# Ledger of designs, part 64: designed miniproteins, single chains, continued (4)

Each design is a single chain, and the fold is of that chain. pLDDT is the mean over its residues in the fold that is shown.

## One batch from the design tools (miniprotein)

Design m14209
Fold by ESMFold2-Fast:
Structure m14209 (fold): chain A 94 residues (1-94)
Amino acid sequence: EKELLEEVAEWFKRFADRAIEALKSGADPEVVAALLEIGVAILKNYVRRHLENPEPALKVLDEYADRMTEAILNGDLDEARKVAEEGAKKLKEL
């Protein structure tokens, strides 16, 4: 399970980092938030299919996706970077 959680954490961080770069480039925050939501939904489906106990990882993904979406919609790049790093770390530590 550790390798799977590390993979999920890496993909969450990649989606979050891409969202941050899109915002820095002047992309519409609502569009960026929607694209992140799609990426997180893919990760949640992967977790449900492959983990025997998906609930802790799903809870972390939901919490940090919501916080990331809020930071994106507010244009708060510093909070977005912090949330991305903390979320990835939480997933790895499960």
Scores: mean pLDDT 85

Design m14210
Fold by ESMFold2-Fast:
Structure m14210 (fold): chain A 76 residues (1-76)
Amino acid sequence: SKEKELEEKFKELKKLVGEVQEMLKKYFNGEPVDMEEFNKLLEKIKEISKEIAKIDPSFKGNAEQTIKDIEELKKM
């Protein structure tokens, strides 16, 4: 049960991270990027990371680091 929930959360996280990476690639190539959508994806990544840490507290440090990294990206 908890293992299956954790697996699904990691799949969702991987998908969201991939979408953010594609948007960053477009940004650095000078292509137009929807910054509102970009920020929504970053907020979803923060939320999923927090949910993972709630299911398995061993990931709390990873979640805290992810939140800090996202806050730095938002300053761009």
Scores: mean pLDDT 85

Design m14211
Fold by ESMFold2-Fast:
Structure m14211 (fold): chain A 84 residues (1-84)
Amino acid sequence: DSPEEIANAVAEEFGLDEEEKKELTKLLKNAKGSKEEIVEALRRGDLAALKKMGLSEEEAKELLKIVIEREIDRALELIKRAVA
C-alpha cells in the first residue's frame, strides 16, 4: 500500500483528523507493510513490528504517540460531553 493509503486506514481506525493524517503520511513514507499490518501493530503498541515494517525507532515512536494522544483526546471529549 502507498503511504497515503496506510495513513488513511490508520486515520479511519483511530479517528485521526486531517492534520494528523498529513503527519502520518510523512512518517509512513518508508513503510513496507500493508495497511492491515500497520493498523494491527499500532493496536498492539508493537514498536518492534513497526520497525520491522521499515519505520525508524523515532518514526515508530512518533506514530504511536499520535495514535495514543488521539485516543486520550477522544476519551477526554467523551468525559466532557458526559458531564455537560
Scores: mean pLDDT 79

Design m14212
Fold by ESMFold2-Fast:
Structure m14212 (fold): chain A 81 residues (1-81)
Amino acid sequence: SSLLEEAEKILEEMIKKHKLSKEEQEIVRKLLEAMRNKDLETAEQLAKRLVLLLQDRYSDEEVEEAVKKLREVLELAKKIQ
């Protein structure tokens, strides 16, 4: 699905731009797996967990940029259903 490829690109850009930790990258990988499996509930839970980790370590502005990207990814996940 082109929507899944678009979501993967957004998440890869987020990893590079915000220099995500190994733990945060693991959550991103699990999020992509949930989307491939059309498991929207797990994808939403993983996105929420990632936001909490980012809030603990990064500035409010960097968190807001990452949250915007994650919202775009979740909207794509809903359309893949």
Scores: mean pLDDT 80

Design m14213
Fold by ESMFold2-Fast:
Structure m14213 (fold): chain A 64 residues (1-64)
Amino acid sequence: SEKIKKLEEEIKKLIDEYNTLRAQMAAAVAAGDDAAYTSYMAQRNKVEDELAKKIKELEELKKK
């Protein structure tokens, strides 16, 4: 399904963004930059929420 392929591509992009933010959070911790850490954590939480939504949509499509 074309819709499934598009969702899988969107999920892959969100996973890449999540991994980048996790790396940035780790770097902020190493640098002792609490402000940067908090900012990246907030961005990660938004990406995680969107990822969960798209994974749920993908699972529902694959069950049909």
Scores: mean pLDDT 86

Design m14214
Fold by ESMFold2-Fast:
Structure m14214 (fold): chain A 126 residues (1-126)
Amino acid sequence: NPAEEERRLREAIERTIELAKRVAEKKNNPVLEKLAEELERALREGRLDLAKAIAGITAVVIMIVEIDDEELVKESIEILSTLNGVDLEDLEKAAEKLKKASEEIREALVEVLMERFEELLKKVNA
């Protein structure tokens, strides 16, 4: 049902905004603050495809930043599963591998995700 799928997508995006704001405040993280602001703008402007893409990037960044917080990692996995249709089990395995990675690798992944985010914004403004 397309209407039900759009409703679930909007709910997942709104959940991502709330989670990003909460983590940004808790961690004093300007990256998550910027992601939350641009995600709110995309949703407000009715750019659902852009909002979905930014929400996915945001959920992965939250998972990386809060990798030692089981509840926040679980929330991020649930959001990613809803946005992308990826199995929860596969996302849980990915999170476990990220937790075992060095801090330097996790920081490098956030940088790559932010480059992807900036490229998405440039394409929409062209």
Scores: mean pLDDT 86

Design m14215
Fold by ESMFold2-Fast:
Structure m14215 (fold): chain A 102 residues (1-102)
Amino acid sequence: MAEAEARAQAILDAVLTDPEAARAEVRAAIAAGTVGVETMARALALAVQRLLEEGVAKEDILEVVERGVGGMLAAARSEEDRALLEAMGRVLRARIEEAAAE
């Protein structure tokens, strides 16, 4: 749990710090055929950040997170992958709530 939360937070922090580099990493993983749960989590974080920047309603962004995490959990093959995706869902919901309060 603690490791999964730290990994999820690191993914969000990387997206917030340099979204261009994060997008390049996602594109590189797709091109190399190395898309795993970390790539999917990074792509979801990028999508959430874009929706926040575009001024999409909080409720709509939360729905995107729920659907995205739910879909990825159905594809998860390990406890570690599930833990990361669940942690990413929590980290992204916290980010959306924080941004909406500003």
Scores: mean pLDDT 83

Design m14216
Fold by ESMFold2-Fast:
Structure m14216 (fold): chain A 69 residues (1-69)
Amino acid sequence: SPVDALLAELNKELGRLQKEIDKLGKELQQAIKDGDQQKVDEKLKEIGKLLEKAKEVYDRYQARLEAAR
């Protein structure tokens, strides 16, 4: 179905972003333990950009799912 295809694409795109966020989250945790404020700032900025991208993906697929009803 069109809905199933859209959900599969959404899950694939969000899954890729989630894996990258998880990796950055581990690096952020290590930077915090090391007291590396520069790395903490850099990792937080990278995570923030991925979260904005995830919201854009979510909003795009919500509009498409609504149209497929």
Scores: mean pLDDT 86

Design m14217
Fold by ESMFold2-Fast:
Structure m14217 (fold): chain A 73 residues (1-73)
Amino acid sequence: MAERREAVVRAAVEITNRAIEELSKLGKDEYIEPLVQAIADLVAGLRDVLTPEEIRARLESLAKEFIEKAKKE
C-alpha cells in the first residue's frame, strides 16, 4: 500500500515540476494552476483503480497536452 502510494506521489511531483518548468520557459504561467489542478484531480480519481505505471503514463500525456496547447496559443 505505502509503496504504491509513494510511487504515485513521486510520479505526480516529478511530472508536475517538469511541466511547470516548461510552461514557465514558454511564458505561459497562466497554464500552471489549471495543470496542477488537472493532475491532482487525475491522481485523486485514478489512484485506487490504476497501477502507478498507468497513472504515470496518463500524467505524462496530460502534461504534454497542456504544454502543446500553451505552445499553440
Scores: mean pLDDT 80

Design m14218
Fold by ESMFold2-Fast:
Structure m14218 (fold): chain A 62 residues (1-62)
Amino acid sequence: GKPLSEEEVEFLKKLAEKYRDKIAAGEITPEQVAREAAKYLKEKYNLKEVTINGIKVLVPEP
């Protein structure tokens, strides 16, 4: 995929830091954070999830 912009990387980094504290407190799971990040990237770049040799990859929708 295309590289993330500096603003998008910073946003995801801050989101991960915020959720790290909540995970440590037992309020949410790492899997929930991963799902939210994946949803954000899919919506932002119109990506779809494709399985190639058992590996899930995000690719631009044709």
Scores: mean pLDDT 64

Design m14219
Fold by ESMFold2-Fast:
Structure m14219 (fold): chain A 86 residues (1-86)
Amino acid sequence: MEISLELTVVSDGASPVVKVTATVHGEGAEVTISVRADGQPTQVVSKYMAPGDVVEQTLTLATAGTTVRASVYVDGELAASKTLKT
């Protein structure tokens, strides 16, 4: 199984908005997506994803210049991770 992970700033300014997109390739699996930004609660989504499934998460940041980290776990193992600084 392979995971594609993308982070995109979809709105900038005083409260930037970051979109996290995860796509499953190959075999389906139970996937946990963790999105965190400094000073904010971690967002966690766990679900079964079939091949070609896409999950999107949107995170509004409290301030500009914040680092966003997204991590995808499959069966408890880290499969993909990306960071983005606004």
Scores: mean pLDDT 79

Design m14220
Fold by ESMFold2-Fast:
Structure m14220 (fold): chain A 76 residues (1-76)
Amino acid sequence: SEEQRRRDAEEAVRGAESLIDDLEKAIKNGAKPSTIARLIMAAYLQAAAARYFGHPRADELLERVKKLSEEAEKKL
């Protein structure tokens, strides 16, 4: 149970990092608003899952998604 929770947390962190990287590139390259919105939602869900599973990096990842979401909103 605890080992599974730890694996789920680590998987969620990896997912969040990947989606945050994709989101940063999408914003930089002027991707469609719908693409940016989907990436924000996906990155948020993975970061929130990391928090739910108790990963210490979850709050950092949630803050990164929040800041990127605010940057994207300024361009809409």
Scores: mean pLDDT 88

Design m14221
Fold by ESMFold2-Fast:
Structure m14221 (fold): chain A 63 residues (1-63)
Amino acid sequence: SLTETMALILAFETAVEALKRGLSDEEALKIAVRKVQETFGLSEEEAERIAKIGLEQAKNVLK
């Protein structure tokens, strides 16, 4: 859906920013989950699923 696509983009950008600041993967994930939940009103489980995908993509582009 459009909402899931936008949430994934937000999660990816949030994770990139966190990792560039030197935060751990776990810290980046927590920030991305919170931001996705606050912005799109998704459940904790759905936000975690999307945030994990965003973090993986962020790690791949920062290699």
Scores: mean pLDDT 87

Design m14222
Fold by ESMFold2-Fast:
Structure m14222 (fold): chain A 85 residues (1-85)
Amino acid sequence: REAEQRRREEQERRDEQLLREIADRALQTIAAMRASTDPAAAQAAADEFIAWAREVGERGSERVRIGAETAIETVRKALAEHLAS
């Protein structure tokens, strides 16, 4: 197909950019949660990230969706570990 390879390369570039944004925001969210002395504030930060990541995953490719789900699980695990202290 004409331009098929170009579309795949364009999609791969977009996926890489979105995955980096997801990873960066996950790290920022985890840092904010760990810096918080208020469990409600930590939960709110996690919830905000999860809502955003879910939306990005819904609009993205399968790869972006999987990346968003993985990041959501990582943030949930970090929140649970923080609250279990």
Scores: mean pLDDT 82

Design m14223
Fold by ESMFold2-Fast:
Structure m14223 (fold): chain A 65 residues (1-65)
Amino acid sequence: MTTEEYQKARDILLKLSDEEKQKLIKLAKEGRYDEASEFIYEKTGIRLTPEEVKSLADDLELELK
């Protein structure tokens, strides 16, 4: 993945509702990275690796505190 694709996914996900962001965070915390990746793909059209999913979910959790 390019940095541009990662930033685009992040920007789209930050604009989702708090409920959608919490769903993504929960999936990642439960180790359900395949389901979290599908959720991101459905919302952004961008498929992330498990490591990228974890990084993005951690970033979103900090935003939602």
Scores: mean pLDDT 79

Design m14224
Fold by ESMFold2-Fast:
Parts: C-alpha cells; sequence; structure tokens
Structure m14224 (fold): chain A 73 residues (1-73)
C-alpha cells in the first residue's frame, strides 16, 4: 500500500503501526480511524500531526477535519 509506505517515513511509526493504521482505515471505511489509532497508542502530538498531514495530502480527509482532530487532542 502506498499509504503504508509513506506512514513508515513518519518518525515514531514503525512497520507494525503503519499496517495497523492502514488496516483500521480499510476495515472501518473511515480514514479518521488512522488518527484514532495514533491517539489510542499515545503517540506524540508531532507524530499525530504528521499522520494527519499525510492523510490530507493523499485526499483521505480534509485539512479542516485533520486540524479539528489534532486541535482537540
Amino acid sequence: SELEKELLTVPGVGPELAREIVDAIEKSGDPAMALVVAVSRGLPLETIRAVAELLVKRGYISPEAAEAVVRDY
């Protein structure tokens, strides 16, 4: 998966976590689940922001939706 490969470039996201994020999106049909997984794992805010930015860049979520999730974390 292209998204999985890009998630691996984010500091703090290893191969297992990248796969979990992609699987969560595919199983739920909701791209916001990637951010829910990151938050539930207790990732640093900078890592969550990087994941959100990547989802926006790939067209999975809007910039406004990404900012709302990151802001309320």
Scores: mean pLDDT 76

Design m14225
Fold by ESMFold2-Fast:
Structure m14225 (fold): chain A 80 residues (1-80)
Amino acid sequence: SVVEETEEYMEIILENLKKYVEANPDEKEEIRKLFEETFKNIEKQTEELIKRRNLSEEEKEKIFKILEEAKKKGLEIIEK
């Protein structure tokens, strides 16, 4: 399902982000800006996907909740 695919995709992004932040501890500000831009693009692509697949409001809410939780976790990883 698109919901499960979104969850798996976010897990991969967060794992890669953690490794990158640990390797580049002096670049946190730059990484934060890139992460914010990346998430803005993911949100736009997600809206387009929802429209193209005619996903239900329930599925839409679940997907955006996954994205919001992933964004929060990503920012926490960067700010450590």
Scores: mean pLDDT 84

Design m14226
Fold by ESMFold2-Fast:
Structure m14226 (fold): chain A 78 residues (1-78)
Amino acid sequence: VDYLAEGEKLLEEGIELIKQGDLDEGGSLAGAAVGNFLDAKDIEGAKEAVKKLIEALEEAGLKDSLGYASAKEALKEL
């Protein structure tokens, strides 16, 4: 398994779904992408993935969501 390639694919699909309004599935895929980057020991890739998730959630108007709060806390720990 290529964790970096899988992470990039999941992040792209997750962000696209969030932009389309599929917040539950999009958030799940974006979270899986962060996990794949961490499994690959790519901490910078994981940080970028979380930042892209935060940006997509802000663009969707979800700054008061649990997902947004969780993503911001995850970024602080990376």
Scores: mean pLDDT 78

Design m14227
Fold by ESMFold2-Fast:
Structure m14227 (fold): chain A 73 residues (1-73)
Amino acid sequence: MKKSGGSGAEEEELPPLTHPLTGKTYDSLQELVDAFGEEMARVAADPNATPEDIQRLRAAFEEAGAQYAKLRE
């Protein structure tokens, strides 16, 4: 892969979505949703997890969904 300058990757390909809590980027909503799903599963399986962790994860997921909705339409 060669990089020489700015190329159009905006409307042709949606910009990567950023996880609000980790700053990690994903190429699609599906990947972001999958990552949130795995985090929720781990939190649900971990008896040491707190309700606050779940609340933050939900808020972050909703925010990411709203961001994605703006990119679609």
Scores: mean pLDDT 70

Design m14228
Fold by ESMFold2-Fast:
Structure m14228 (fold): chain A 86 residues (1-86)
Amino acid sequence: MRARVEEIARQAAEGARLVLAGDLAALAALEGLPPLEPLPPAELAEVRAAFLAAVRAGAAQAVARGDEAEIAVARAVLAALDLPEP
């Protein structure tokens, strides 16, 4: 169980870093998805802002639910993005 949670947390953190970097092609490759089209800079900035807000909201909800696995994943993502803990 722990090793699987750690692996999921690592993958989520890597995916989050790629979204903020705007490297959608690398994100698609990491997740085994079809190639993602690059976004224009203005749209990418909006996506980054929405993504950061969603990450923070998700982390707060995970803590509120008390799910240790969700909290571990949320903490890994927040740490990867240099965001404060929930």
Scores: mean pLDDT 68

Design m14229
Fold by ESMFold2-Fast:
Structure m14229 (fold): chain A 86 residues (1-86)
Amino acid sequence: SLEELREEANKAIDTFVHSKDEKEREEALKKLEKIAAKLKELAEEGNEKAAVDLDRLLDGLKTLLEHSKKLTEEQKEKIQKIIDKF
């Protein structure tokens, strides 16, 4: 469901920002990319709510890049690559 995708995206963002484990951060990033891809698929199938959720996810990632002081330069580059892809 869209609610489950939103909850999973929020958890993945939290893991990516706060985890000290490089593997956990990489897996969280891959999960965010898969969620964005799934939302895009649903939006292309005519799900208007999925299009809104995708836009909000990308805007949230952009806000993290602009305002978070917790992200390393490498983490910022990885987030930017997701934004650029969608």
Scores: mean pLDDT 82

Design m14230
Fold by ESMFold2-Fast:
Structure m14230 (fold): chain A 110 residues (1-110)
Amino acid sequence: MKIKVAVLGTGPLALKGAELVARYLKNRGIEYEIIVVDIDPEKAKAAAERLREKGFNASYTTDMEKAIKEADYVVVGASNRKAIELALKAGKPVAVLHPDGTVTGIDPRV
């Protein structure tokens, strides 16, 4: 079963969260895809390229709603409240990465 993870935005917290999740899945032998989302296609592309350079399976898109719909899990930086709310409205579990390095898991299905 292939796990799809949508990373909403290309800010430092979102990309740190993306790397942590990708490393976790890779180290456990879980098949995955990291989908980096940003309204700026150049930022999305650059972020996906950096993840690929680290050996992670990463793609990019500017279509946030489609990425959320197709994802099993969503990663968001804590400052991106609109992205968190959009993912939760779509019924997706969200990992929120905070500036202090803590992670809050939110599952709208509970």
Scores: mean pLDDT 83

Design m14231
Fold by ESMFold2-Fast:
Structure m14231 (fold): chain A 93 residues (1-93)
Amino acid sequence: MKPTDVVRENGELAAKYLESLGKNEEAEKVRKIGEEAVKALEAGDTEKATKLIKELIITSANAIAEDEGVTLDQKELEAQAEAVAKALADRAA
């Protein structure tokens, strides 16, 4: 699967899940970040794409964890999100 398809599909799934939790505002934010990340990947802007994919992962993970009453370790989450985002952006270049 192409990195742009991975980002687009996972962003949409996260947004739909957040909508099912009644988090419509966060779902819209996730969709916007995902769209901008796809545009950055298509433009070959790996630095911007990495930043946006990382933001997408962190935003969706925290919104889901908040619904479950769980506080995520932000340092661990940021490290994992950065690794995933960089791998996807580097593969798209």
Scores: mean pLDDT 82

Design m14232
Fold by ESMFold2-Fast:
Structure m14232 (fold): chain A 88 residues (1-88)
Amino acid sequence: MYKKKAEELIEEARKAIEEKRYEEALELLRKALEYTKKVKDPKERAELLTEIAKLLQEIIQNAPELSEEAEELGKEVGELLDEALEEI
């Protein structure tokens, strides 16, 4: 359930980035992260966190005005990814 919701939000965020809607993409990635935190399987959680991190990097590179918010979210994602990888 939570995995599918996270995947759908990640896909919507990717489309928003392609359309240069970076503020909307950042909001979608915040929502995706909340569902990802609820994914019990550490391998599936790590995969979702990795995709969120990649899309956050695209926002940082293309929208400097959002870089501080995206970097803060990226730091949280990185810490959660390290935790998930230790559970595998």
Scores: mean pLDDT 87

Design m14233
Fold by ESMFold2-Fast:
Structure m14233 (fold): chain A 70 residues (1-70)
Amino acid sequence: SAEEIGQAVDDYLLRHPELSVREATIKVLKEKFGLDEETAERIGEEAQKLVREGLSPREAVKKAVEKLGL
């Protein structure tokens, strides 16, 4: 679910603070959720935009997943 993906990315960022939200989102979506590169990149880019707008990483990733129909 979008909630599980958002939480997984948030947890990953806490362990890897050197990564951007985009980078962490792509890594988690590919490695844990088995998404292809193109889909992972689109969600990661949307999540990064939402973080720039003031959303937390968890909420940004959740909203990006929901917006892109996953």
Scores: mean pLDDT 86

Design m14234
Fold by ESMFold2-Fast:
Structure m14234 (fold): chain A 61 residues (1-61)
Amino acid sequence: SDEVIEALLSLPPYHAAGLIIQELTDPEASEETKARVKEIFENHLKEKLPEELAARIEALF
């Protein structure tokens, strides 16, 4: 969980988007990790991504 959060904050936006999609589509990922990933996306990554890609990620919420 902490490794995923650290990676999201340090990776380039497109690579971070890939990690977000992977985590949100993983049925074994904890609800706490998914909640933190969603929070980081909304607060730090959404505005750095193309609108179409941001919308696709939000569809996974």
Scores: mean pLDDT 78

Design m14235
Fold by ESMFold2-Fast:
Structure m14235 (fold): chain A 65 residues (1-65)
Amino acid sequence: SEEIKAIQERIEELKKERDELLKTLQEKMNSGTMSREQAHAEMDKIAKIEEEIRKLEEQLKKLEE
């Protein structure tokens, strides 16, 4: 129960980080204040967060069985 709650809270934190990074990326790309290299770096960070979310969601499913 406590372990499940901790994983759920971590997933929510990562989703918030992802959404904030996506918002910042979109805003900076639209304003032209971000280089291609910076945009790629931010997209890589988002991809890593999405991968961590996927792994935690899989772990959560195993604990709920």
Scores: mean pLDDT 83

Design m14236
Fold by ESMFold2-Fast:
Structure m14236 (fold): chain A 89 residues (1-89)
Amino acid sequence: DLKEEMERVAAEAERLKKEALDTYRTKGDVEKALKLLEEALEKIEGFRRVAREVYKYSGIVVPEDVRLERIREEIEEEIKKIKEEEKKQ
């Protein structure tokens, strides 16, 4: 079920984002924090790839989930903030 998979991917991306931000704030581990955020983005893109393949072979349109796009944008903004903060040091 693509909807259930989308919800799992969204939850996983949110968990990775939380772990990354906690790692950055509590341990100052920039490299690990950025890798966790990048992994979250890869999870989202992986789901999008699967959804496109389903459409290609079955014609089933997977509606764009505004939540998944919002999570992606939030993760990209956090990556930007971490990189900018590190440049100031």
Scores: mean pLDDT 78

Design m14237
Fold by ESMFold2-Fast:
Structure m14237 (fold): chain A 90 residues (1-90)
Amino acid sequence: SMEERKRLEREIELLRGSYESFLAMIDALDKLMSHEPASVRQQQSQRIRQILFQETLRSLEELRRRAEELGFEEIVKEVEELIREVKAEE
């Protein structure tokens, strides 16, 4: 239905926004820890990045599955592209 499609589109927009905010957060976190040893900053940033990437990918895979079940092929392609983008950053 049109309502289901719009809901999926909104959820994708929210995840894209979260992904962008996530990347900005990594940069901000590194800057906030500028006085810590580089090895410590790298370890902390890596752990946060790993958790957030895993959660983002789980959410995207769920959205892809729902879009496939509803037959929204264009939404499936958009989510698959975002999954590839997120995986490339990991």
Scores: mean pLDDT 79

Design m14238
Fold by ESMFold2-Fast:
Structure m14238 (fold): chain A 75 residues (1-75)
Amino acid sequence: SAAVEEAREQIERRVEKARELVERGEISKQEAVHLVARDAARMVTRLIEEGKISGQQGADLVQWLQERLRELLEE
């Protein structure tokens, strides 16, 4: 789905921006995880409510997000 791929790309951009802030000492890794998770959750919920993705696609995105956030914390 184009909507799923676009959501993944937007989440990846948010992860990279959060990493920059951590590298500059502006926020902690925990704060970065919180900000990315919050923004991604809002995006996924909106896409489901708008009918752009299914509930299953949303669940798959959340699972993928959890793995990405784990990687960020383990850096």
Scores: mean pLDDT 83

Design m14239
Fold by ESMFold2-Fast:
Structure m14239 (fold): chain A 65 residues (1-65)
Amino acid sequence: DPELEKLKEEIAKLIQEYVEKYNLSTEQAQEISLEANKILEEVKAGLPLEEALKKTEEVIKKYTP
């Protein structure tokens, strides 16, 4: 699914940018990535892309000001 692959790439890029910008630890980066991957699997099961983006933002928000 091209839309799912694009979403996955955008999420990975966003996580990487925040890891570098806020100097997040390897453990924090791994935790965020695991939660994001779980959300991507929910999209494959029928979760709307808009809801998936909201959930991903909530995960990242825990580690951002």
Scores: mean pLDDT 77

Design m14240
Fold by ESMFold2-Fast:
Structure m14240 (fold): chain A 71 residues (1-71)
Amino acid sequence: ELSGAQKAAGLALDLAANGELDRLSPENAARVRELVYQIARTGELSPEMQNELARILYEDGLLPELPVAEA
C-alpha cells in the first residue's frame, strides 16, 4: 500500500506528465517542475521530496488534508 505522501507525490508527477500543472499556482508549478527534473536525473524520490509535493498539493487545494509521513 502506498502512503498518503507517496500517493500525493504520484499525483504531482501525473499532473506534470499530463501537462496539468496549470492547476497549481505559478510558484508551486515551478517547484513541482524542479522536483520532477531532479527525480528524472537522480532516479530518487526521497521522503523529503514526497512531503514537499504533498504540501504543495495541499496548499493549492488538490488534497483535502496534509498526509502524515511514516517514520
Scores: mean pLDDT 74

Design m14241
Fold by ESMFold2-Fast:
Structure m14241 (fold): chain A 96 residues (1-96)
Amino acid sequence: SKKTHTVTLNEGEVATFEFEVPKEWKKATVKVTVTATGAKVQVLVEGSKTVAMGTANDGETVELEVEVEKGGEKVTVRAAALTGKATVNIEVEAEE
């Protein structure tokens, strides 16, 4: 399962993106790839079992991985533009 979300943020703005693991799945590993263009972006990814955080500089990509305990639970991705206006591309890929 793969989802993509693109958002443009002004400095100090935060985008939140949620991904729901299919209810029939027993568990999931969720990989989140974030690419920042224009400014430095801080990323927080919250799974039901684990949390990951990182930063992407302008033109950089950061990859974060979280675990979900059971199907139907959500992964929340928060991206904050730290140093200026940024275009943020978020790609989420999940496997059982």
Scores: mean pLDDT 85

Design m14242
Fold by ESMFold2-Fast:
Structure m14242 (fold): chain A 59 residues (1-59)
Amino acid sequence: SDSLRRQQLLQDLQDYRRRGGEEVDRLSDRAAETGDWDAAIRAARDTERRVQQMLDQIS
């Protein structure tokens, strides 16, 4: 049903957002040591873009 599909998509979104945040945190920790923030910023932008795509599928 549409409701079950939407709940699954919301769960997938929450899981993706959590893992994306973990990756950004890991890259940010590395960037604090090296001064290279490009990877962390790119990962944050990629995560936000994917989250928006997933939200568009739910709405």
Scores: mean pLDDT 84

Design m14243
Fold by ESMFold2-Fast:
Structure m14243 (fold): chain A 98 residues (1-98)
Amino acid sequence: SALEALRQALLEQARLYAAQAEGALAVYKTDPSNLLVQIQAARAAVLAAALEGLARGAEEGIANVRKVGEEYSKLPAAEEINAIAEEVIAALRALAAA
């Protein structure tokens, strides 16, 4: 069905972002002073969480972003990471209201 095709597209893009996050974290582990790579890893992980959740609904997307945002906010770039998570949550809320 068209709905199943759209869900699969969301899940495929989520897998790509998850892989990008893992790659960025691997780079961060070799140079822990590189806060930009940490922010890139968090952004990719938050987008992966948003899309994986969104495949089930906007509220699931929001819940996933909150969970992943909290996990990544243990890193030194916590303020920037929290800002990214809140921006993505706001976008998901806007989509739910449309």
Scores: mean pLDDT 87

